Designed miniproteins, single chains. Designs and how they scored, part 14

Each design is a single chain, and the fold is of that chain. pLDDT is the mean over its residues in the fold that is shown.

## One batch from the design tools (miniprotein)

Design m490
Fold by ESMFold2-Fast:
Structure m490 (fold): chain A 59 residues (1-59)
Amino acid sequence: GPLYVAKYDVIAVTPDMLSLKKGDVVELLGRVDGAFWRVRSLKTGEEGLVPEIALEPLP
């Protein structure tokens, strides 16, 4: 899917969420449950839910 960058650190608060560091690149896998997107970290290969507002398109 399209690539996005974390605008800031994201802390997972539920088991289905993914923690990210600012500048981490993720691949969009799907839009799920309103404001949350399912993504894969290119750094770790881990998948999880991240708030879409924490992501910006890769330039």
Scores: mean pLDDT 82

Design m491
Fold by ESMFold2-Fast:
Structure m491 (fold): chain A 59 residues (1-59)
Amino acid sequence: MQKQIEELIEQMAEAIRNKDWGALQEQVQQLAALLADLPKEERSAQLIKLVTEAQKRAA
């Protein structure tokens, strides 16, 4: 996993913990942009996986 993606996952987890939905929305958009180079099918599947990982880290 690329370092930028891992940094975004940590930031998303922090936003969830702080209930900062505005920051979370921006970070999800940045994550989607980083995955833009992947095939569409793989991109959506990986995006779901990474968001789920952020939720687990926030718990």
Scores: mean pLDDT 78

Design m492
Fold by ESMFold2-Fast:
Structure m492 (fold): chain A 54 residues (1-54)
Amino acid sequence: TAEAQKYYDQGLEKFKQGKYDDAIEYYRQAIQLDPNFEEAKQNLNKAVKAKQEK
């Protein structure tokens, strides 16, 4: 959970920078460590959609 949180926080930082591919990778790592991490799943979907808008 602590490691999942760190990956999630890094994903949020990349998302804020518009680095959606990096954000997606960090969110995927968070979900692998914590499969019930709903916030990471929601933000993964947001990052995928944001990438498609480019």
Scores: mean pLDDT 82

Design m493
Fold by ESMFold2-Fast:
Structure m493 (fold): chain A 73 residues (1-73)
Amino acid sequence: IEELLELLEKAIEALKEGNYKEAARYAQKARDLLSKLDLSEEQRRAATEAIDAILRADLPAAEKALKEFKELV
């Protein structure tokens, strides 16, 4: 969970800097880690929403989803 959170935070930082390739790289690592973690339905949903928003370069949606995920941890 902690490693997943850190990957999502790094992806959002890269997105804020306009580094879409680095943001996508962190999002992909987060997605791979997500498949291996035992998470609640709510935690998995929030993390997936954040990853999808990052991959769409939707910064407001990504920040909202990350905040929701942090409240579930």
Scores: mean pLDDT 80

Design m494
Fold by ESMFold2-Fast:
Structure m494 (fold): chain A 81 residues (1-81)
Amino acid sequence: MLLRADPELAELLHQVTDKETLTEGEVIDALNEYIEKNKLRDPENPGIVDARDTPLGKFLGKDKASWEEILDAVFKHLTEV
C-alpha cells in the first residue's frame, strides 16, 4: 500500500527523505532515522521520545511521546494513494 504525506508531515520527513509517497515500512524507517539523527530517545526510557523544542514536538503538540503515540499521530497525516 502506498501512502501520501500531507504538507505538515512531508515537511517533517523532508529532513530524512525526499519521497512524496511511501510504504508503511518506509514511513516507519524515516521516523526512526529522524529520531536517531536528532538523538531524541530518552536515555532513561528508550521507548519514550523527547521531542521538546524540535519540529517533531511542534508536529505532535507535546514534548514527550511514546513510539505508539508518534505512529498514531503520523498515520493520521497519511492518505492511501
Scores: mean pLDDT 80

Design m496
Fold by ESMFold2-Fast:
Structure m496 (fold): chain A 56 residues (1-56)
Amino acid sequence: ELEKKIKELEEKVEKGKPEVYKLRSKTNTKEEIDEVIKKAYEDGKKLLEEEIKKKE
């Protein structure tokens, strides 16, 4: 399930390339991004979206 949710989230983010670039630019470590996604998935995708906005 985790991979399924992440896959869908990634696909959605891919459509919004500008958002993806912002996320990566703000996060200098891959682990941080991975942790945010993992946590967001458990708590809900909402958490991930908020993190993205905050990183902007």
Scores: mean pLDDT 59

Design m497
Fold by ESMFold2-Fast:
Structure m497 (fold): chain A 109 residues (1-109)
Amino acid sequence: SNAEQLRKQADSLSQQFFDALDRADDLIERALSLLREGGDPAEIKDLLEEARRLVDQARSLAQNATQLATQYANLDPSSEAEFLALAQGLEGRVARLERRVREAEELAR
């Protein structure tokens, strides 16, 4: 059914989203650790560039999740508030991680 297809797509996007967030967070923490230790600037830069790429990927996934939540709400209007709240939560997580990447980039300058 269309609802089953949307759920499978939502599950896949959710898994990709949280994987991207976890990987970006790990890279930021590694970059910050190297900054504290006076590590290689080139390695720190590479870690932050990869973290930035993963944040951009997570943002795209959050946008896709919002689109799927809207499509699901059209099939089950009683779930609209719940799915929109979840989508907003994902966008909030991306915004917080993006601020952390930006702050780490400024410290690495």
Scores: mean pLDDT 83

Design m498
Fold by ESMFold2-Fast:
Structure m498 (fold): chain A 135 residues (1-135)
Amino acid sequence: MTALYLPALMSKEDAELIIELAVREGAEYALVPTDASPHLIELAREAGLEIVEIPHGDIDAVLAKLRELGVTRVLFPVVIPNNPLLAVRLAEAGFEVTLLARSKEEYEEVLATLSPELAEKLKELPVIFLEDLKK
């Protein structure tokens, strides 16, 4: 089973693109922090994703919920600089993690904000660029 991890805040345009891609990739669940924007939750629900609320930034709670649901794959947007650590920890816990980025340039900009160690671990994860789907 595949889940989409949604940040607390995201632009409508980014949310629509990422949710559409997640549905195409077979996502059944949207993991949302309890402080997530109501618009973001509604977009995911309208797309047919089951909403699963998690405490914001609680990696252990995310891991426990994913295991309870039988999730094996997580789609992870890299538009938030604090999310890369969670993506790496999900992969280290045995989940298949696929990063979602709008463009290669934005992905490189996110990597540039991270410690060298975290950037190298993040580079080991597969990434889907939304720009490549529009060509």
Scores: mean pLDDT 78

Design m499
Fold by ESMFold2-Fast:
Structure m499 (fold): chain A 79 residues (1-79)
Amino acid sequence: PERRPITEEEVARARELLEELGEKYGIKVTEEALRLLLEALQLGIPFEELKKVLEELAKKVKPGANGATLVAVAIADLE
């Protein structure tokens, strides 16, 4: 049932990325956003691809956009 465990480094990088998006673009950072980002990494989506797509999407959204919604859209775009 477990594909692979998530590493502490992956959790730290995911959290740092979400915090950076919140600071630069006014994205609402939630625990749900972190959870979805970690799930994407467990599914084999590379962190660098997620980072690139999330940064591009964040530039196009209004300040106050929900971080979980942004992550979900990024995952859908990469799948």
Scores: mean pLDDT 79

Design m500
Fold by ESMFold2-Fast:
Structure m500 (fold): chain A 57 residues (1-57)
Amino acid sequence: GVDEELARLGEEFGLSVAQLRSALAALQSGDPVLERAVRHELGEEAYARLRALAASL
């Protein structure tokens, strides 16, 4: 499920599951300002992985 994938990303990138849940919600909003903020916060690689997860939901 989504929580398992977020936990896995958190372990890979040293990010909290709470940060990843918030970032996932921001990406799902479709707001380009929020998408840019997530990219800045997470970095390119973690952002790309989370965006791919968001697109699969």
Scores: mean pLDDT 83

Design m501
Fold by ESMFold2-Fast:
Structure m501 (fold): chain A 74 residues (1-74)
Amino acid sequence: TVTREDLVRMAVRLIEEGVPEEAVARATLQSARFLGFSDEELREMAEALVAAGVDPEVAREALEAVLAGENPWG
């Protein structure tokens, strides 16, 4: 079972390894959606990313893109 906390930890590690936070936020939220997270759970995930140090606008834009069904790699 993958939790929100597991995904946030992975996102922080990727940012520490030099992956751009925009790509990490979008990929993390897309992965959560793929794993069956609801829209409300995705919003909670975006808040958790902000609490972990992601820029609030980056997290918001990533959340909006994922909820709209946009490709995180496009």
Scores: mean pLDDT 80

Design m502
Fold by ESMFold2-Fast:
Structure m502 (fold): chain A 60 residues (1-60)
Amino acid sequence: SLEDIAREAGVSVEVVEDALKIIRETGNALEAAQHLVEKYGLTPEQAARLVGLILEHLGL
């Protein structure tokens, strides 16, 4: 679930939903990670972790 991803990454569900939207609309994991760093102030490591969890959730 998105709530489980949020908990695992240490972010709010809103952040997960925003990242998932970018991945679904663009197909670009790097763009999603950059957006998370820029908009939410996540570290590159935290952004990469969150994107990785979302890709796993999508079966990628």
Scores: mean pLDDT 85

Design m503
Fold by ESMFold2-Fast:
Structure m503 (fold): chain A 88 residues (1-88)
Amino acid sequence: SLREKVEELIKEAEENLKKGKEAFYKKKDIKAAIEHYEKAIEAYEKAMELVSYEAPEMRSMEELEEVLKLPEKLEEAKKLLEEAKKAA
């Protein structure tokens, strides 16, 4: 379902955001951090696009809160990408 695709995209974005932070802060691998942050941004943007078409199907309060946080998470990922690019 489109709902399952949104959940999968959010999970993919969160995993890439975590890997990007580990690459940047722990491994000092700026290039890897940029790659992971870009993948996280792409996944969040795809999730937001799908949500814009399928909002009526997301009737769970928990799902609505996760969806409402997508713009905030996307902005966080974009700020982290900008920080990594400045370090490169």
Scores: mean pLDDT 80

Design m504
Fold by ESMFold2-Fast:
Structure m504 (fold): chain A 67 residues (1-67)
Amino acid sequence: KVDSLLRQSRSSQIGSQNSKDLSDGYAKLSPITGDDGKARADSLAQQSQQNQQRADDLQKQADQLLS
């Protein structure tokens, strides 16, 4: 089951990175897109943080089982 937790953690981390990359892209375009692009960047940044938190939690669970 530890392997499953580590795999899920990695998947969530990849999702976090993808959301962060998209957020950064929208943030860079916000001077052109205005409030709409800024709102989307903020939403994607929140999704990235949630996915990172999930990855961290799953990693902690795996570490606890291995200790």
Scores: mean pLDDT 79

Design m505
Fold by ESMFold2-Fast:
Structure m505 (fold): chain A 50 residues (1-50)
Amino acid sequence: MEKVRTLTDEELLDYLRKYGKGDPKADVNKDGKIDIDDVKRLKRLYRFSS
């Protein structure tokens, strides 16, 4: 197995809080909050790990 450096869900959440707050792409459930569920959904939608 090869080692891959990717953001953890917590690291991605921190990133989204800092840079993605108020962005509808970051808040996919539209509750005005960026949560771990939004992070997980975004990874599926945008394939952040290539």
Scores: mean pLDDT 60

Design m506
Fold by ESMFold2-Fast:
Structure m506 (fold): chain A 56 residues (1-56)
Amino acid sequence: SAQQAYDIGVELYKKGMYRIAVAAYRGALDLDPNNEQAKKNLEKAEEEVKKREEEE
């Protein structure tokens, strides 16, 4: 379900697994495109990935 995909994304984000969290949030949005919380958390996870790609 969309909620389960979102919850998985949140747990992955907390563990610092930002690329996998991005995939989970995108999965949640595929199931529920109007999930504003998933959109915001996706942006945050993508920003964390971007920072790491620029610094590492």
Scores: mean pLDDT 80

Design m507
Fold by ESMFold2-Fast:
Formats: sequence, C-alpha cells, structure tokens
Structure m507 (fold): chain A 84 residues (1-84)
Amino acid sequence: MEEKIREMSELTLELQKAAAAGDVEKAEKLAEELGKLALEAGVPEESVEALKELAIEAAKSGDPTKIAAAAIEAVGLVVDAELS
C-alpha cells in the first residue's frame, strides 16, 4: 500500500511537469500509469478517465488553470487510493 501511494505521488509530480512542458504524449502516458494504479486500488473508472482528459488538455493548452485542475484530479486519485 505505502509503496503504491508513493509511486502514484511520484507519477503525479511527473505528470504536472509533463503538462507544464506541453509534452502531450508523456502527460497521457503518465495519466494512464497513474490511472492503472488507481484502478487497482479501487478508484472508479470515471475518475481515471477524467484525469486523462484533463492531463491531455492541460498539456495541449499550457493553461496554468488547466494544469492546476489536472494536478488536483491526480491528487484526488492518490487520496482515494489511500482510503481504499
């Protein structure tokens, strides 16, 4: 459990960096990896799908508000996984 939460937290930071850098492909892959760990922890598929869409949109736009929204969603997945 502890190691999985740590891995998800590390992926969340890398996702934020990729989105801020405009690396759409990397942001999508990181969101998919984070989503896989979240699904294994019992987080709903809808939450994982929402993160992936937000991460892609944040990276494409470079909008700080969208990057922040993706970061908040990613943190939400980590918290939900911790509580599961």
Scores: mean pLDDT 80

Design m508
Fold by ESMFold2-Fast:
Structure m508 (fold): chain A 55 residues (1-55)
Amino acid sequence: HMSPEERFEEYRRRLVEAKRAGDTEAGRQILLDAAKHLTPEQVNELLLEVDRELR
C-alpha cells in the first residue's frame, strides 16, 4: 500500500512522461485513474505541478 505522497509522485511522474511523449490517450487514462485515488484538491495540485514541470 503506497503512502499518499508516493502515490501523488507516481501520478505526477507518469503524467509528465506521457505529456512529453505526446501520448494524449495515456495522459487521459493516467488523469482518470488519479481522479479515482486522489482528492479533488490533490488532482488540481497534480495538474499545476505537471504544467510547471513542462514549462
Scores: mean pLDDT 82

Design m509
Fold by ESMFold2-Fast:
Structure m509 (fold): chain A 73 residues (1-73)
Amino acid sequence: KEKLREELLKLIGEILRIIGEIFDLERKIEELKKIDTEEAKKEIEELKKKIKELEKEREELLKKMDELSKELE
């Protein structure tokens, strides 16, 4: 059980890192929205794509965490 808990803590750490990256990108998008230029709009779309990729990674890690949590019970 201890080794499974260590793996779970590692996954939680990775999930938190991804959540932090998503929040940073979301904040960057809000700053770019205030600029209201065509260049800023293009950057916003690129950042949105990156957030989408990070959300997919987070979902994959969350599924793995759920599977490990069931092993701990």
Scores: mean pLDDT 81

Design m510
Fold by ESMFold2-Fast:
Formats: C-alpha cells, structure tokens, sequence
Structure m510 (fold): chain A 93 residues (1-93)
C-alpha cells in the first residue's frame, strides 16, 4: 500500500506540473496542496488519510481533464493520457 501511495503521489505531482504549464494554475495549486498533505500523512504512518488526500487530488485532476476536453485542449489531454500510460507501465498493469 505505501509504495502504491508513493507512486500515486509522484504521478499527481507530474499531472499538477502539466496543468500549471497549460494555464490551469488554480487546479495545479489544489493538486499540490493535497499532495503535500498526503506526504505529511504518509510520514505520520496514516495510510488512510494519505489515501483520502490522493483521492481529493484525483478529483481535481478529473475535473481539469474534463474541462480541457470541453475547451478542446488536445495537447493537455494527450499529455495527461501519456502520464496515465506511464503509471500503468510502472504498476505492471
């Protein structure tokens, strides 16, 4: 579980960087805030709280993804899908 949470945190950080680069600065900031809180929870051994913050980060990312699709931001959508592929490769799934 902890290793999976660390991978999810790393992935969310990369997604936040893409969002910021694409001009979704508010969404990127929110993702980074949840990622920071997830890291703090992991440091304290609170895996459940870490999972909750990762889930909240994912909700922000999903909303940004839908907004990018609606706005026709094909580059951001492509880059987010590429990160998802990278995560799947690292998980072996």
Amino acid sequence: MEELLKLAIEHAEKEAELLEKAGYTEEARKVREYVRKAKEALEQGDLEKAREYIRKAHEVIEKAYKKAKEEGDTELVKELNELRRELIERLGA
Scores: mean pLDDT 81

Design m511
Fold by ESMFold2-Fast:
Structure m511 (fold): chain A 66 residues (1-66)
Amino acid sequence: MTKITATGLSKEGAERVAEAARSIPGAEVEVIGDDKVIATGNLSASQATGLALLAIGEGGEAKVES
């Protein structure tokens, strides 16, 4: 089970990361405040990398735990 924590996001960036994570079957997504997103699930390496790169592209940071 993979956990991705994205931080340092704008409200708009957080919603984009959250929407991308919610599109993954079986992913649980939490938005904390307006700058942090946590996604947990059976994510592939490509899906986890994609979410991390999206968070970085939105001006944030990402941590991936498996």
Scores: mean pLDDT 82

Design m512
Fold by ESMFold2-Fast:
Structure m512 (fold): chain A 117 residues (1-117)
Amino acid sequence: MAKEAAEKAEKGAEIAEEGAKSGDGEKAGEGAYIGAKAAREAALAASKTSDKETGEAAARAGGAASMAAGVAFKKGSEEAGEKAAKGGGSDMKGPAGGSMGAGAAATMGAAAYTAAK
């Protein structure tokens, strides 16, 4: 489960990068949303176990989600931030909401990784 979530977060980062490169802010936002949602799922899985593999997958997912959110914000899409915030489980809106959601997922992933060492 956590491994699949990490793969989805990495896919979200790729979609966000493609959207930014092609000038599609909506696609960049969709990628950020996928990344944040997957990172939250990986972090939640890691919180239920001290398994090293799950912790490493959560950290990887958090990193990918942070990258996807950064790419979406660089594109300057307000929709991107809002979608990313929803994926992260945040009720905040706009770019700040997306950044905080991705940051929380990355922090949880890093904590799980550290605990698994």
Scores: mean pLDDT 61

Design m514
Fold by ESMFold2-Fast:
Structure m514 (fold): chain A 103 residues (1-103)
Amino acid sequence: RISLLDKIRENPERYKVDPKVLVDALERLLKTDPNDAGSYYQLGVALFELEKYEEALEYYKKAIELNPNFADAWYNLGKVLEKLGKYEEAKEYYEKAKKLNPN
C-alpha cells in the first residue's frame, strides 16, 4: 500500500506537506490519546524519513510497548538499528517481526 509519505516523495509538487508538519500533527494527536500505538508507529516512520534514526527508534519502541504484536513496528525497529550500525540487534528485531506474522 502507498503511504502518505510515499505519495509526497513521488509527487512533492502535488503534496505540499513537510514531514516536520506531519510529526507535529501526530505529536498533538498523542496528547489526546497517548496509548495510540499506530500514531507512535507513524511518528517513527516520519522521523525515519527525516533521517532522525535515534528519535525514530524511541517512537517504534513506544509502539511495541503499547502493542507487542505490532509486526511492522518490530520490522522497522530492525531497519533503524541497521542505519545505526547495530546489525546483530537488527537481526533479533527482524526475527521477532517474523514470529509475529507467521502465514
Scores: mean pLDDT 74

Design m516
Fold by ESMFold2-Fast:
Structure m516 (fold): chain A 57 residues (1-57)
Amino acid sequence: DPKIEELAKKYGITKEQALGLKRIAEELGEEVAVQFAKKYLGLSEEEARELIRELLE
């Protein structure tokens, strides 16, 4: 997915990490995915929330 690859580059993460976040958001919800991105990917809350919303769009 070109969108996922573009988002991964924009936020400084890998495509696999972006795909994993999308899956977490779809299966466990946006809040859980945001918390995961903050803890394990080093993203700020605002960056994590924006990325997750864009991944689900």
Scores: mean pLDDT 84

Design m517
Fold by ESMFold2-Fast:
Structure m517 (fold): chain A 64 residues (1-64)
Amino acid sequence: MDATKESLLGNADGLARLTHDEKLAQEIKELIEKNADPQEILERISEGMQPVAEESRRQTRELQ
């Protein structure tokens, strides 16, 4: 396995910890295992992170 693939797998594990969405992490890992385009994998990770950003902003407004 090359360094890029190892790095992407680590990012998928980090995403699961941040989002608490194991299905999303599993989907990203499947893309990596299929040797999908690294750009597609990164785009999927970016899309998966959007709910975390939205929830963080929602919580900030609710606290006020």
Scores: mean pLDDT 66

Design m518
Fold by ESMFold2-Fast:
Structure m518 (fold): chain A 74 residues (1-74)
Amino acid sequence: SRENLLRAIALILEAIGLILEAEKIPDPALRAEVIALAEEALEYARKALENPDDEEALKKAEEALKKARELLKK
């Protein structure tokens, strides 16, 4: 669907933005963990872009981004 395609694109942009923000994290362990989660989200978002009906890929991308944001609150 067009809606899922736009969601996938939005998730890709969000993941890229998060990687760029994570570069500024002083703690190398926290930085690496946030980047890893953002990269996982980017991978699933790309899969959803190839198949926009893959709701599991979209949910996995959203889950990874949520985990990365939760780490940033610590």
Scores: mean pLDDT 84

Design m519
Fold by ESMFold2-Fast:
Structure m519 (fold): chain A 63 residues (1-63)
Amino acid sequence: SKATELWKQAVQALQQGDLEKARKLLTEAGKLGGLTEEQAKKAADSVIDLYKKSPGLALSMMT
């Protein structure tokens, strides 16, 4: 699905350290999953914050 493609791209962006790209991709994936834009942005920010604190845990939850 398109959401799965965006999630894969977001994981790749996180692994490359491109947090801005990851945030945008996670937000779009969330919107395709039925979240409002505000909910999707908040969820994306939570994932980015988790990645900053625990990269291994964040990546394991996404893969």
Scores: mean pLDDT 80

Design m520
Fold by ESMFold2-Fast:
Structure m520 (fold): chain A 102 residues (1-102)
Amino acid sequence: ALKVTQTPKSLTLKEGETATITATASGTSSEVVRFRWYRLKPGSSTPVLLTDPRFSSSMEGNTSTLTLSNLKVEDTATYYVQATTADGSTAWGEGTLLTVVK
């Protein structure tokens, strides 16, 4: 079955720093066609699609890298990726807990 792993599982950074989170899809012979990144805010139950212009993502093969630039304390959240394969299978990563301190 399609599996997605995220690294690191947690990181703590200061305001103004840059975070990098990597996701790798495995357990599939189908091509990975898409990675979407989501933010789960503290106290929320629903991840929201990430659209902040400070943030960028890239995809190469079965790997996606999310870069979160110019961090703010308000960026403290759990970040999740969802991978989609050409056969229509989807899987979520386990999440990365980002803590941003002043």
Scores: mean pLDDT 87

Design m521
Fold by ESMFold2-Fast:
Structure m521 (fold): chain A 56 residues (1-56)
Amino acid sequence: MGEELVKEAEKYLKEGDYEKAIQLARQAEELGAKIPEDLRKKLTEAMLAAYQAKRA
């Protein structure tokens, strides 16, 4: 379950749906899944991009 959420988060991140990717990654962590460090880095970057896009 948690690992499937991690893979879905990666898929949405790749598709540019940053909000869903972040939400799925959070849910995966709550279920005890470990987020790979490279995915975490990209999610942090996506958070900042989403924040700035909303403002711009």
Scores: mean pLDDT 76

Design m523
Fold by ESMFold2-Fast:
Structure m523 (fold): chain A 55 residues (1-55)
Amino acid sequence: MEIPEELREELEKILEKDLIPSKEELKKLAKKFNVPVSVVSKEAGILIEEKLEKE
């Protein structure tokens, strides 16, 4: 599934403030960008792992 760049940017901003975003935030992003919540959750997990390794 193609992930909008705007969704990825929004996830990155959330992860900068809170390392683990809430399920409510992930659901709102999923609806806003018209993608399944599972896709948003997976992308957030990947970004969290990347940030954890880069710190």
Scores: mean pLDDT 72

Design m524
Fold by ESMFold2-Fast:
Structure m524 (fold): chain A 56 residues (1-56)
Amino acid sequence: SETAALAKKLFEEAVEIGRREGLEAGLEYLREKLRKAGFSETVIRAAEAELRRELS
């Protein structure tokens, strides 16, 4: 779906930012972009947890 594709794109962008600028920068980017795109807080928290795992 377009929604799943957008979430994947934003997550991949957050991973790149996190690797370049640090975990907190990646998390801030991911949170802001997912909220602006209309994703629920449950989805945002799950994505943040996944980003923390990816960058560990």
Scores: mean pLDDT 87

Design m525
Fold by ESMFold2-Fast:
Structure m525 (fold): chain A 98 residues (1-98)
Amino acid sequence: GRADIELVTEALRAAADPEKAVEKARELVEEGRLDVARLLGLFAELAGHLEAAAEAYEAVYEAEPSAETLERLARLYKELGEEEKARELLEKARELRE
């Protein structure tokens, strides 16, 4: 909602620094703000901080497991060259959809 604009802006700023992005994502997950944590992960990915983006989505997955989050993580790990981890995540995503 509109009230979240400042929080989203803070997430966008944090996404510019991979270490700050991970720290802020974990804080947002702890606060129950999974929506903003997902946006932070996306912002980090768009900024080219793929490892930070993966850690942000892993934190989201731990709080709220979903096939969609696993599929996003798999794409990130594939881009990072971690083919086996990406494959394992896609298999797990398929299991969650069954």
Scores: mean pLDDT 83

Design m526
Fold by ESMFold2-Fast:
Formats: C-alpha cells, structure tokens, sequence
Structure m526 (fold): chain A 58 residues (1-58)
C-alpha cells in the first residue's frame, strides 16, 4: 500500500479504533498501529495521525 493510500484510509476513520484498523490494513505493525492511534488520542487530529502513518511507510 502506498503512503498516500494509507493516509486516505486513516483520514476516513471515524474513531480511534477504526484508525488503528486502518493503519494495520496499510501494512503497519501492531506497535505502529498503536503509535498512530496514540497520536490521534493525544492530539485529536486525524491529519497528524494520517501523516505519521504515511511517514512510517516511506
């Protein structure tokens, strides 16, 4: 999956749980899925979580 596709999936997530699932579907490890989820829970920003997920795939 491309970084752009991963970013789109994370941005479409409706909540923290779906965001973790979207990160996992993007090919991220369970630890990386939790990191993406933690960014969203801490910041409230889908953009920051999605950007982080995309960076992990570069």
Amino acid sequence: MTPEEAKELVLKAKNSEQMGIAAGMSGLSPKQMQEVKDIYEKTGSREEAADYAAELLK
Scores: mean pLDDT 81

Design m527
Fold by ESMFold2-Fast:
Structure m527 (fold): chain A 70 residues (1-70)
Amino acid sequence: SHDEEALRLVKEAIEAEKAGDYEKAIELLEEAARLAETPEAIRAVGEAVSSAENKEVRERGLEALREHDA
C-alpha cells in the first residue's frame, strides 16, 4: 500500500540522516509525504521531520507535509 511504502521511506530517511546524507533524507521524506494517505503515516513523516537534527531536512520535510495538507 502507499502507507506501507511511506513508512518504509521514513525508516530509510532516518538512516540516511544518521549517515549524514541529508540530500537523500530530504528526497525520501518528500516522497514519503507524497505517498502517506492515513493519519498514522502522515504522523510518522511529521515525527521524522521534527526529530531531524539538520535544519534543511526539517524545513524541506515540513514544506512537503504542508503541500500534502493543502
Scores: mean pLDDT 82

